Designed miniproteins, single chains, continued (4). Designs and how they scored, part 111

Each design is a single chain, and the fold is of that chain. pLDDT is the mean over its residues in the fold that is shown.

## One batch from the design tools (miniprotein)

Design m15848
Fold by ESMFold2-Fast:
Structure m15848 (fold): chain A 70 residues (1-70)
Amino acid sequence: GAAALARARAYAERALAGEMSADSGAAGVTLAVQEGGGHVTNEQGRAIADAIAAGDLEGALAAAREALAS
């Protein structure tokens, strides 16, 4: 739901701002999606981590939305 995506965004934004590592941000996004009832595959988890490492907020959130829709 919207609350899970908002939490995922917060983790991704904090990682992109340098407040946490890309790995920690990706783990936070994954946890937020799972708490929202979504399922994160290994491939989706890698996509989230890669997007955060590349500075791509919208790419990370697109992967999170796909996982929430699953």
Scores: mean pLDDT 82

Design m15849
Fold by ESMFold2-Fast:
Structure m15849 (fold): chain A 78 residues (1-78)
Amino acid sequence: MEPKIIVEGKEGEETKIKLYNEEDKLVGEIITDGEGKITYEYLDENASEEEKKTFEDILKLVKENYEYRQKAAKKKAE
């Protein structure tokens, strides 16, 4: 019943964050570009409450990290 989070990606530009159930079935996926901007998201409509919460938390964290990086970079833009 515990959700599994698997982060897969290539060193560099793109990260794929996948959420699997206890049977290793994909129930959620978030893909980000090299700046951490979300380019794709998927969540199984039948995901458990814990899986949905985990997905939401990852999504929020990804967005927060993207904003943090953007603000740091743009504030020092010359």
Scores: mean pLDDT 73

Design m15850
Fold by ESMFold2-Fast:
Structure m15850 (fold): chain A 75 residues (1-75)
Amino acid sequence: GAGLEEVIAELPEVAALADEWIAAGRLDLVRALLEQLKGAKVLASQVTGKENEAAKKELIARLDELIARIEASLA
């Protein structure tokens, strides 16, 4: 498989890490993480196959939610 379910399972840990870095004022790390999340979304959008469609849709939705939340925290 494309490993999409494993990436989805890791997102809560990534979100917690982002919250820690925001609280610590580590905007350098937060910006690097945002670029990584945006890159992951691009890669996820390139995954093909009907068997991956549901996990791909969920991963993209979760990445969009996390990106928007982090960006809002920086405003």
Scores: mean pLDDT 84

Design m15851
Fold by ESMFold2-Fast:
Structure m15851 (fold): chain A 61 residues (1-61)
Amino acid sequence: SVAEARARADRVVAEMATASPAERGELMDALLAWLNDDPALSPEERGALMGEFARRYEAVR
């Protein structure tokens, strides 16, 4: 579900706060790949989540 995807991404973003810059980039790439492969998400839901996570990533980079 969208809520489950968001909760997972929230944990990944929290992990980024303690990661090196290189690890942070790898974590973001892995998250985006996972979201793109989730068949439970519509294209609209996926786009909205990716946009939200991009904004949250900017806050911690």
Scores: mean pLDDT 74

Design m15852
Fold by ESMFold2-Fast:
Structure m15852 (fold): chain A 60 residues (1-60)
Amino acid sequence: SDLRALLEARADADGRVTMSAAIAALLEAGFDQLEAVQIVASVARDGRVTVDDLLAALAR
């Protein structure tokens, strides 16, 4: 799975991506749009998501 690579390519120096960038990466990885939005929204803080938090949420 290339999801970590897709997220890290979009991440800033602190390992954070915008919600829209995280959703785009999940869609590229084959996730449904509604599911991608729900997962990202569940871990987002102030419109941003850490790569590690997003990957942890996907393992639940």
Scores: mean pLDDT 80

Design m15853
Fold by ESMFold2-Fast:
Structure m15853 (fold): chain A 119 residues (1-119)
Amino acid sequence: SRLDEIRAQAKSSDPAVRVAAIRQLLDPELQAAAPEEVLELLKEGLKDSDPRVRIEAIRGLLSLALRFPEFVEEIVEELLEVVKDESAPEEVRLTALYALGRIVERFPELEEAVKQALA
């Protein structure tokens, strides 16, 4: 399946191949067909050693959260963990912060909880 190919490519020794694999998870068709598997692969991408892979994973999680409200709480927790990770590159943390802002605009009921978590 396409997800099996993406899962294999996400484990490549070449970070460019992993970036391309995780970027495929932003496909609306794939997200609609297998939203829970896409969520798990994106969460794995957040832990990648290459910041470019982590940034693509954040973009994918944002896309998934805006389409599937049932995942928004889990995605917010994952993104908050990235923002609070002082060992993460600044670009990765700022991308996660941007994604949280976009989620709060779509789900304003989450604003106070996100604001308190970042204080």
Scores: mean pLDDT 91

Design m15854
Fold by ESMFold2-Fast:
Structure m15854 (fold): chain A 81 residues (1-81)
Amino acid sequence: SHSEALLIAAQWYLDEFRAAADEAAAKGDVARLRALLSGLQTARDVLVQEALSRGEEEAAAQIQAEFDAEIARLEKVIAAL
């Protein structure tokens, strides 16, 4: 289904951003972490709007919640550096 495809895409983006953020954090690369934070916010907005445009409100809410959690985690990582 389109909902399943969006959730799979969202999970793939989260996994990729998380891996990149962990690498950047290990190197103390604050500039890259801030770029990744911006990228996460953009990916969240795009995927949430795609879900909403299809009337998939539950998928949109799940994507929003999962991305917001990772955004909050990354903000804390940046603040600790």
Scores: mean pLDDT 88

Design m15855
Fold by ESMFold2-Fast:
Structure m15855 (fold): chain A 94 residues (1-94)
Amino acid sequence: MLDEVVEKTREFLDYAAALVPELKEEVERAKEVVENRASEDEILALYTIKAITDLIAEKALALSDAASGAEIEARAKELHELIDEALEKLKKEE
């Protein structure tokens, strides 16, 4: 579950960097945080990934045309839903 979220987040970040090269350095930093997701709490790791996804999506949307923006929103929404599903499963086990 968390590993799937990490993989999908990496795919989203790569897509954003390819579409908006100006974000390349921010995407590389975001990937480092996601890949080194060593956290005492998996819930905290998921919230961190969600915040990074929202930040990169917002910046990419501001720099994209309407067609590219729609694709970024769709991908960010799909990833957001996956993260929320992972969080709900972890909360149920508390």
Scores: mean pLDDT 76

Design m15856
Fold by ESMFold2-Fast:
Structure m15856 (fold): chain A 66 residues (1-66)
Amino acid sequence: KLEEAIKALEEKMKEQGRDFLTPEEVKEIAKKYGFDIPDELIEYYASRHGGRLTLEEAKELLELVS
């Protein structure tokens, strides 16, 4: 479950040709795999990097709610 969500995040970055994820992409993938990340928490992480999340930050968010 968690590993599958992480793989989906990696695939999304590769598909889009980016080295980051948007808050919306992280939230959508998390919901797909049954994780409920509070909007406030995801927005907090994104605000630290100009509205972008690194793969590592997205993994941390998933681990916090798993």
Scores: mean pLDDT 79

Design m15857
Fold by ESMFold2-Fast:
Structure m15857 (fold): chain A 77 residues (1-77)
Amino acid sequence: SAAQKKEQAYQELLEILRELGAEPAAQLVEDAYKYAQEGNIQKAVSAAVATLLTLIGEDVSPETLKRVLELLNTILS
């Protein structure tokens, strides 16, 4: 189901961020998921953008950034 895919994307994204030690980004992802489930798309997108900006500042690899984008897109869909 769509809900199961979103939950799986959320768990995978948290695992990636915690393995990177990017705890501030992990907290922003938790906020994005919460707001997406509440139907608050403005706050969900804001938290997702903040996640991406945090990871760009952390100089993560382009491959990791691409995977994060794919997972965030799944969560926000």
Scores: mean pLDDT 87

Design m15858
Fold by ESMFold2-Fast:
Structure m15858 (fold): chain A 69 residues (1-69)
Amino acid sequence: MNAQDLAASIREIAKREGLPIVPDDELLKISEQIVALSRQASAARRAGDDATAAAYQGQVNKLTNEALK
């Protein structure tokens, strides 16, 4: 998934659930960060570094919550 696809998915979820969402330009920036961190988490997981993978996943969760403020 690229940042644009992720931004569209977050927007659809927010619309469906009636949640607030940040402006489109900020959502795209957050989505780019989430995609980059998700790639790093996947790489760490493949290397057997579960602690680093969990840390990146925690950052992804935090950014997702920030997009829905």
Scores: mean pLDDT 81

Design m15859
Fold by ESMFold2-Fast:
Structure m15859 (fold): chain A 69 residues (1-69)
Amino acid sequence: MSTREILEEARRNGKKVLLHPVDKEEPIVVAAGNVTVVSEEGDIVTVKILDSPEGTELKVDSRKTEIVE
């Protein structure tokens, strides 16, 4: 399942997503509605966090992206 599909499923279920940034030691949990996909390079997906209009771009491992409560 693509990262985009995981985000859409999480939004439909009102859930959050767990993202594993490639440049950070800890995963982050964000509301699926606050995340959009910017680009994809194989298993690395660049996402934008739309929290409080300023967006932060993160590169995350798509294989470790999952839906959480």
Scores: mean pLDDT 74

Design m15860
Fold by ESMFold2-Fast:
Structure m15860 (fold): chain A 119 residues (1-119)
Amino acid sequence: SEALAKEYVERMRRTYERMVRAVESGDPFDIEAAITGLAVHKAVAKSDETLPEDDRKALVEALDRAIDAMRRGDVEGLREEMEKIIELLERVEPQRIENMSPDKQQLLKESIRQMKERE
């Protein structure tokens, strides 16, 4: 549903804001943890055949630039790439979620719940 897509995008935005704070902290452990999270997201996106090809390519390229910005301590570059990712997800996720089976939508709801618990 549209509400489910909005909730997912909101959780992703909050996750990215935490990653920005990790880079701003300058703590090497927090930065490496955030880079690992983006690398996992990139691997999932790269193999996700349910995403339209052009959107999948754009997402992977934005994630690559976000990872590079994090490695360089470039907070502004990181914010720019994360906003591009969020704008892409806001466009793609409503239709993607509507095309999901009820079982897949239930799994997404569980993923959103787990994201809320990971502050």
Scores: mean pLDDT 84

Design m15861
Fold by ESMFold2-Fast:
Structure m15861 (fold): chain A 88 residues (1-88)
Amino acid sequence: MADGSDPAVQEELKKKMYEEVKKLMEEKAEEIAEEMLKEAETVEDGKEFARALAEAFREKKYEAVYEALVAAYNGKPEEEVIKIIEKA
C-alpha cells in the first residue's frame, strides 16, 4: 500500500509540491520577478541568477523556476542553476 517509503507516494508528493509552487508563481509571478530584479541591483553575486529567474517567471516557465530553486537549495553553482532555466 502507499506509504512514505513508496516511490509512487514520493513522486506524488513532489508533483503536489510543484503544483502548489506553480500556482503561487502564477498568481505572484510579476511581483516576484520585480522583487528579484530590485534585489539583484544591490547584490553583485547572484545578479545573473536573479535576472534569469525573473525572465523565466515572465515567460511562465514555472517548472524550470521550481527546478532551478531546488538545485540552488541543494548547493548547485549559479552557472548550473542558470543553465536549468535557459534550457527550458
Scores: mean pLDDT 66

Design m15862
Fold by ESMFold2-Fast:
Structure m15862 (fold): chain A 106 residues (1-106)
Amino acid sequence: MDPLVKAAIENLLKIAAEAPNPEVAAALRELAEKLKKLKDPEAVKTVAEEAGFAASHPNPEVAAEALRTIIELLETEDPAERQAIIDSIKNEFVKELARRVHEVLA
């Protein structure tokens, strides 16, 4: 595994272990597994940084929504379908984070 990808995944798993909210912790672990499938180490680094930022949100429901949105975008290969997901988001924090993730997955 690329050292940059390994470091990003290990950091997400550390954040998950320290997360007080179980839904946030579960989403971070699922995201870490999905990041192993990405081919671009820079995309992995950026998505992992955005996931860490999402997990730090003071509202755990917003943090969980943002992390689940990142997972959904990673599972969606069609850029038009990713854009439709982003357009459906009502929370501006989640929407802006989703836009940044979509940009690096292009």
Scores: mean pLDDT 84

Design m15863
Fold by ESMFold2-Fast:
Structure m15863 (fold): chain A 106 residues (1-106)
Amino acid sequence: SELEEYAKKAKKIVEEKLPEIKAALEAGDKKALEKTLKEIEEKLLKEGFTHALAAVEFLSETKARLKVAAYVEIDGELYKITIEIDLEKIDGKWVVKSEKVKIEKL
């Protein structure tokens, strides 16, 4: 399915940038984090998404959520693909605790 291919593409882009996100979080480097989030958005747009938003929410000092919303038009219908990755700081390192992909027809 074309929609499943877009969802896999979005997930791959986010996962490929995850090491840079983790490094920025470990360093407390806000500029590096913002740069990497923007690179995720730009890569999604290059791959045929109409809009893309990437953000990190800090839930606590040791918990963060990477949330990416990618919008794609297929056969005149608009879809939202949301990728949520929960991260936790354990012994000074940020590790993935969960990954969730949601697809919504708009």
Scores: mean pLDDT 89

Design m15864
Fold by ESMFold2-Fast:
Structure m15864 (fold): chain A 76 residues (1-76)
Amino acid sequence: KTITVVFPDGSKETFEINSVEEAIGLILRLMGIAIDRNSTFKLVNTATGEEITSVEQLLALPDGSVLKLVLTPVPS
């Protein structure tokens, strides 16, 4: 299935998520972006407004789901 992530600058990237390994790969990519920006991240399902907090929730999303990436600066 296909998941699209909308970044804070309004750009979009599309990912194929059909397995736990691919879901973890997406999370690691987003963690890398957050670390580079000295931030934490969260993913919000744009259709429901729910935060995606687990690999299981990511895998349960329907094909063509659009997620919003939210970056929050680390307090330290």
Scores: mean pLDDT 78

Design m15865
Fold by ESMFold2-Fast:
Formats: C-alpha cells, sequence, structure tokens
Structure m15865 (fold): chain A 68 residues (1-68)
C-alpha cells in the first residue's frame, strides 16, 4: 500500500520540475525501498523529481504504513 501510493504520486509528476532537484542520497534518508525507489531514481536522472517531491513521497509512504 505505501509503495503503491508513492508510485501513483510519481506517475502524476512525469515532467521537468524546477530546482532544487533530488539526489539519490535524499531517497536513502527517506526510507525509499523496492519499486518506488527504482522509479524515483529514474525520475532524478531525468530531472523530474525535486527535493520537495521526495519529502512529499516520504510523507505519503509514512501515512500508508501507519495503517498497519
Amino acid sequence: EAEEAALEYIEKKLKVRPPPYATPEDLIGKGFRGEARVKALSLIEKKQLTKEDVDELAKIMREAERRV
């Protein structure tokens, strides 16, 4: 569920975004795992994921995990 929510958010952000852009280190600090991490890394490479987007995704993942 948490990973699915993050992937849905990522899919809606498929365009060039203004800086500051996220780095791979930002994902490690925010607990990204599995498919969500792979997708986020791809978007970082394409300059389509900002640090603000990473924070929002981390929030979405935490909220989904709290249901368990």
Scores: mean pLDDT 68

Design m15866
Fold by ESMFold2-Fast:
Structure m15866 (fold): chain A 80 residues (1-80)
Amino acid sequence: SVFDELVDELHRIFREGREKLRKAVQEGKPEDEIKKIWLETLKRVLEVLRKHLPNLSPEEQARVERDIKFLEEKIKELEK
């Protein structure tokens, strides 16, 4: 299903983000670089949600639209 494809893509993005975060922490990267990894991960999640939105059921669309708004606000707060 389209929802299963969305979940699979989200899992891949989070897996990649976790790996990058783990390596950055292990290498002692500064907070600004760790923040950039977080922002990149959140932006990729947002992109995938927007991509799949038109193909979801009306009930799923309503939920995902709420998640999109939340992520947009979170990204805006983290960017300076």
Scores: mean pLDDT 85

Design m15867
Fold by ESMFold2-Fast:
Structure m15867 (fold): chain A 69 residues (1-69)
Amino acid sequence: GYTDLVGADGTVIRISTETAEKLKELAATESEAVKLDVTDSDGRVHTLLVFDGRIVVETADGKLVLATL
């Protein structure tokens, strides 16, 4: 299945439910920003920062956008 990662700017990134659960675990356990790449349902790669209960999307123009699952 898939879960939508929704950015505060309205960006929607559709990822696997397995990836979403891993992101939630990293957000809950990491106090320092962990940078990682995730692949969406269309095969596009997105760069995320995950820390302190937060998931942040790095956009193509270099902006950081807070997101929710």
Scores: mean pLDDT 83

Design m15868
Fold by ESMFold2-Fast:
Structure m15868 (fold): chain A 81 residues (1-81)
Amino acid sequence: SDEFSDKFVEKMRERLEEIKRQMEIDPEGALFEAEILEGLLLLVYGVLKATGLLTPEQEKKLEELLKEIRELIEEIKKMLE
């Protein structure tokens, strides 16, 4: 449902902020959690898109989240070089 998609976006935002905090203390653990979050987001996004349960606004929010997670993963990887 639309409500589920909005709650999912909210929950993913909260997790992303937690990972950003964790990377200051444990960048290896933060990388692992960020990669898990990316995988989860891709899976749920794929299902929601295939079932037609996404509004254009929700699709944009999920694409923005995916971009932010991917940018964070690259930043953490660079820190671990």
Scores: mean pLDDT 83

Design m15869
Fold by ESMFold2-Fast:
Structure m15869 (fold): chain A 81 residues (1-81)
Amino acid sequence: MIELTPAGRADVAAAVPAMRAEAEEILKNSKDPLAQKHAQRALEHLDAFERDGNPWHGIDAAAHLLGAIVFDVIDKKEKEK
């Protein structure tokens, strides 16, 4: 496995506020239960990263945030027709 450098940890830490804001927005405003569930999971992983500094929590948060965005977009597209 490619080991995340100290620079990689700093990059994850810098992204946390933006990822948190996006996840919170989806959790509050999305009408899709899967988008809300993934947004909640992203927030849980971001909280874990802030507690222990493990960059894998940042990667898990990013994966769940991507899931939340995808499901939210799908729900919005279904409602546009």
Scores: mean pLDDT 77

Design m15870
Fold by ESMFold2-Fast:
Structure m15870 (fold): chain A 75 residues (1-75)
Amino acid sequence: SLIEEKYPDYTLVPGNTGIPSIGNLRNTIAKQINEGKKVIKIASSPTGQITLDSIIKVLDEVTKNPGSYTPPPLR
């Protein structure tokens, strides 16, 4: 509900996004926002590697500067 209140334009849904980690979360969210998506796919993780606070921080960073975030190279 906190994400829904702070970012009502975005909906987070489970998706096939690779290994659940903060780095993967940041890249996955940034890519989708830069593509103009409002429904954002993320990996669900019960291990605590992806937390509500971490998701909010990534959304805040990427939405403040859409298109200015360049994902790191895969290699």
Scores: mean pLDDT 61

Design m15871
Fold by ESMFold2-Fast:
Structure m15871 (fold): chain A 59 residues (1-59)
Amino acid sequence: MAERIREEVIEAARDAKSDAEISQRGAEVFRGHTFPDEAAREEGIRAVVQAVSEVLRER
């Protein structure tokens, strides 16, 4: 799950022109997922934050 979220965030942010747009795309990916429990949701949040940070570091 975390790896899928990471890949989706990176893909969604490919054509983003600003840091704000990259963050927005990450939030949109998170909103598109459903989680069975709070632990899975927390893991998903961490995956989004890490992926957004990775994209921002490359720019």
Scores: mean pLDDT 76

Design m15872
Fold by ESMFold2-Fast:
Structure m15872 (fold): chain A 71 residues (1-71)
Amino acid sequence: SLAQRVAELAGVSVSLAQKALDLYEESRETIKPAELAQRLGVSEETAQRILDAIRQVQVEEGVEDIKRAVS
């Protein structure tokens, strides 16, 4: 699942990754690391890692879809 991939990249639990994804979607992808940290009860450093992981997974999915379409 998306949450599992985010959890693996950020080094957090799947349940925490799922909550972060829910908050990211609710904010229309505009949530800041500090706000995410407060809402999840984690450090800003951990929240930044989670946001970086979410963005990386989004890029990986888009890039792989393009590669598969042209290959």
Scores: mean pLDDT 78

Design m15873
Fold by ESMFold2-Fast:
Parts: C-alpha cells; structure tokens; sequence
Structure m15873 (fold): chain A 80 residues (1-80)
C-alpha cells in the first residue's frame, strides 16, 4: 500500500540522517548533530505512530532499533 511504501521510505530517510548525525559528531559539529537528531526524533515518532496504527510489526521492530541508535547518538553529544 502507499502507506507501507511511505513508512519504508521514512525508515530509509531516518537511516540516512543517522549516518549524517554520526558524521557531524565525528567532526565535532555538535550543533549540527543536535539539529539532525531532533529532526530524526520527530520523524521517528510520526513513523512509529503510523506503523502502530497499521499493525506493522516488522516496521515497528526496525523503528525500535533506530530509536536505540538515536538514543546512542544523543548520549555521544551529551558526553562531548
């Protein structure tokens, strides 16, 4: 469905943004990293809500793993 395609596209976009946030952290650009992490958090919450509403357990599991990665990125920024 178009909703499933939208969720998959959103997950792909979040994965790209996680890589961008990690690169910003690696470069010491904590301001850019924080902005990217905040954007990821908003998109992640939206996708979790959509996947939950559609009983998409596979996407929910993947989004949960991405949430854990984002938590790790936030901790890296806070420890800098």
Amino acid sequence: SSVSDSIRSGISNIKTMIKEAQKAIDNGDYDSATKIIDEITVQLMTLIGRASAHDDDESLAELGALHDQVFGLRRQVQQS
Scores: mean pLDDT 88

Design m15874
Fold by ESMFold2-Fast:
Structure m15874 (fold): chain A 92 residues (1-92)
Amino acid sequence: DEKLEEIKKKVIEIAHKYNLTDDEGAKILAEALVEALKKLGVEVEEIDTSTNSGAGEAIYTALKKISTLSEEEQKKALEEAEKLVEEAVKKK
């Protein structure tokens, strides 16, 4: 899926920008992506992000949801997710 790979690449760029390469970083990224989608009114399945496997599943689910949105909504979701990541990293 070309759209899914494009969204995945953008999310990986955010992860690298904020040094979210460890297990704790994956949890921050998962929470930010899910909250960004909720703020846009997109329904997201409840997944426990407190575990490494749950964080990975939440990220994948969020990536799939974002890939089905319009190009404008994809941009808004990624911008909101990056903003939430920046806020979470400041609290670390």
Scores: mean pLDDT 78

Design m15875
Fold by ESMFold2-Fast:
Structure m15875 (fold): chain A 91 residues (1-91)
Amino acid sequence: DRLEELLERAKKILERARERGDPITALLAENVIELIERAKKGEATLLEFEIQLGLVLIARGVARLIGDEETAKLTDELAEILEELIRILKE
């Protein structure tokens, strides 16, 4: 189950963000988890994933600009999950 695998990856990012006290990455991870759960029910649109990817990429860019390497890494991993979800939805 590819969606279940991506859901578990997103949950691990959320756990790491919470451990670090990173509320922005935690919120982004929570949004991705909700989108995956809605996709499993056939209730999410491709546009919703593309919008969320845009937000994650902005957060990654800001983290890189200010030198927050761990937030940049977590948001990069979250972007990879969203890119995989978009690829699955386009199949």
Scores: mean pLDDT 86

Design m15876
Fold by ESMFold2-Fast:
Structure m15876 (fold): chain A 83 residues (1-83)
Amino acid sequence: MSEEERRREAEAALRAAEELAREIEELAELLKEGKLSREEFEKRAVPLIAAIGLYTAAASFLGDEESAEEARRLLERAKELAE
């Protein structure tokens, strides 16, 4: 796989992580507004947090340190919103 292909795949993983983080933010807002229960939030958010972790690992494996670090920041932010 070329360096450019690795970079594109790592960037795709980061974009996927960004979409999942946005979904968790939407769920957190619904929880804050009382439109979603804590139990429903946890059932929906926990799998999304796990998926962000997998995309972070994928970006790291592909050797794009910038994308991996950014995905890791998204993961930490998502965990904070889930508390």
Scores: mean pLDDT 82

Design m15877
Fold by ESMFold2-Fast:
Structure m15877 (fold): chain A 82 residues (1-82)
Amino acid sequence: EVELLTITTTFTVPEGYEVQGVVISSETDTSVTVRILYAKPGSPIVKSEDVTITVPEGYEVLDVSYTVSGNTVTITVTAYKK
């Protein structure tokens, strides 16, 4: 029997900023780092925030997905038990 685990985290960009992009910057068997890019409208200055999700011992990353709703990025990591 395959034991699946879903880990969800959210990041909300500060007021006055807009999400410009989301990139999976690093993926290993046990950890995923997602980089969220955000900027003020019309600004050339892009800021970034790295969100790291680590799976528990005995689990391995199976899938990574994200959704953007307004100024909130929701990251979902699915892991399986070895």
Scores: mean pLDDT 84

Design m15878
Fold by ESMFold2-Fast:
Structure m15878 (fold): chain A 96 residues (1-96)
Amino acid sequence: AVEVLREAAEVARQAAEETRKDPSKIPENADRVIQAFEEAAKRVPEFAEELKSIAGHVYYARALALESDPETGAEIAVKAFEDAYRRVEELAERAA
């Protein structure tokens, strides 16, 4: 469980880094995070509800970022990815 959660968290961390380098990749980065969290939810059912909730927040931030100006959109997306990373790391700590 811990390894699956940390792998999912790492996808969110990388999404934040890639978005800082190229904000045009927000949709692709958000989709990768959501897919990773949905896959993690299948492998660790005990954390599925929390993972789906965090993925839902990323989905909402994706929509909000795309409706915003590029600078504001990048800030929204990066914060959402960093928040997702932190929250999933907290789940990994509870699984340990």
Scores: mean pLDDT 86

Design m15879
Fold by ESMFold2-Fast:
Structure m15879 (fold): chain A 70 residues (1-70)
Amino acid sequence: SAVNEAARAAAEAIEAGDEEAAIRHLRTLQKEGNGSSGTASALGRLAELARERGLERAADVAHELMQQSR
């Protein structure tokens, strides 16, 4: 699904250290998720992953999008 593809792409960008790509995919995830029950949870997990990798801006964006999805 588009949601699963966006979540995977965001995780891959975070693992690669590509913060701008990560942010783009996180925004796509929020749009494609359209308030679905799993989207906020996925964004929360991606925020934690971004923090572990030192991508603080991507982590902050993921957290903000999580709040908007709820």
Scores: mean pLDDT 83

Design m15880
Fold by ESMFold2-Fast:
Structure m15880 (fold): chain A 68 residues (1-68)
Amino acid sequence: MSREQIRRRVTDVVEEVIDRHGPGAVEEAEQAARDLARRLGASEEFVEELGEQAREAAQRNLEVAQRA
C-alpha cells in the first residue's frame, strides 16, 4: 500500500469519526488516524503526521461549533 493510499484511507476514517462523534472528537480522530496508519504499515513519522492532520481537522470543527 502506498503513502497516498494510506493517507486516503486515514482521511476517510477521520471524517467518519468527526461526523459520528461531532465537535470535540479531537482525541478520537487523532487516535483513529494513528491506529489505522500503523495497521496499514505507515512509518512512525508518517503515523505522527497523519495524527497531527487529524487533530487539526477535528479542532477546526470544534472551533466552528463553539462559535455557533
Scores: mean pLDDT 79

Design m15881
Fold by ESMFold2-Fast:
Structure m15881 (fold): chain A 65 residues (1-65)
Amino acid sequence: DARDRALQAARDGDSLLAGRIIMDLIRQGSDPDYVSDIVRRVGRAMGLDDDTIDLAGQQVRQSMS
């Protein structure tokens, strides 16, 4: 599924692919909580700090509301 593909891209260091998958989910009108969860998991896999991950997840949820 899209979550597994985005996480795999992040683990492979392909941040562009991970971001593209997330943007596609936003454009398709996917559930904001589902997309926010994926963003947080991808950020952790990429080694981002907790504050950055939390902010990104919140911003995605807000932009889709």
Scores: mean pLDDT 80

Design m15882
Fold by ESMFold2-Fast:
Structure m15882 (fold): chain A 93 residues (1-93)
Amino acid sequence: SMEAEIQEILDNLAAAEEEIERQRDTNRSLYVQGQLSLAILLGRIAKALGLELSPEQVQQYQRAQAIFQRLDDLARRGDYEGGRALLEEIIAE
């Protein structure tokens, strides 16, 4: 069922988040990318299904959306050097 499939996704996302955090000491870029991807996915699921997010998850979702919006704006302007610089700045955080 959709409910069971969504619960499995949420459980798998929680496990993936823990694994991504453990990898941060060896691969910071994968950690950052994983965190942004999880935040976007959780935000989309919550918005589509009326699921409750924690305040921290809402903040992470909003941050990830703002970053993707900035990347899209740079891409539309053909500013690919600025896009690379933004990604490098995020990885360095």
Scores: mean pLDDT 68

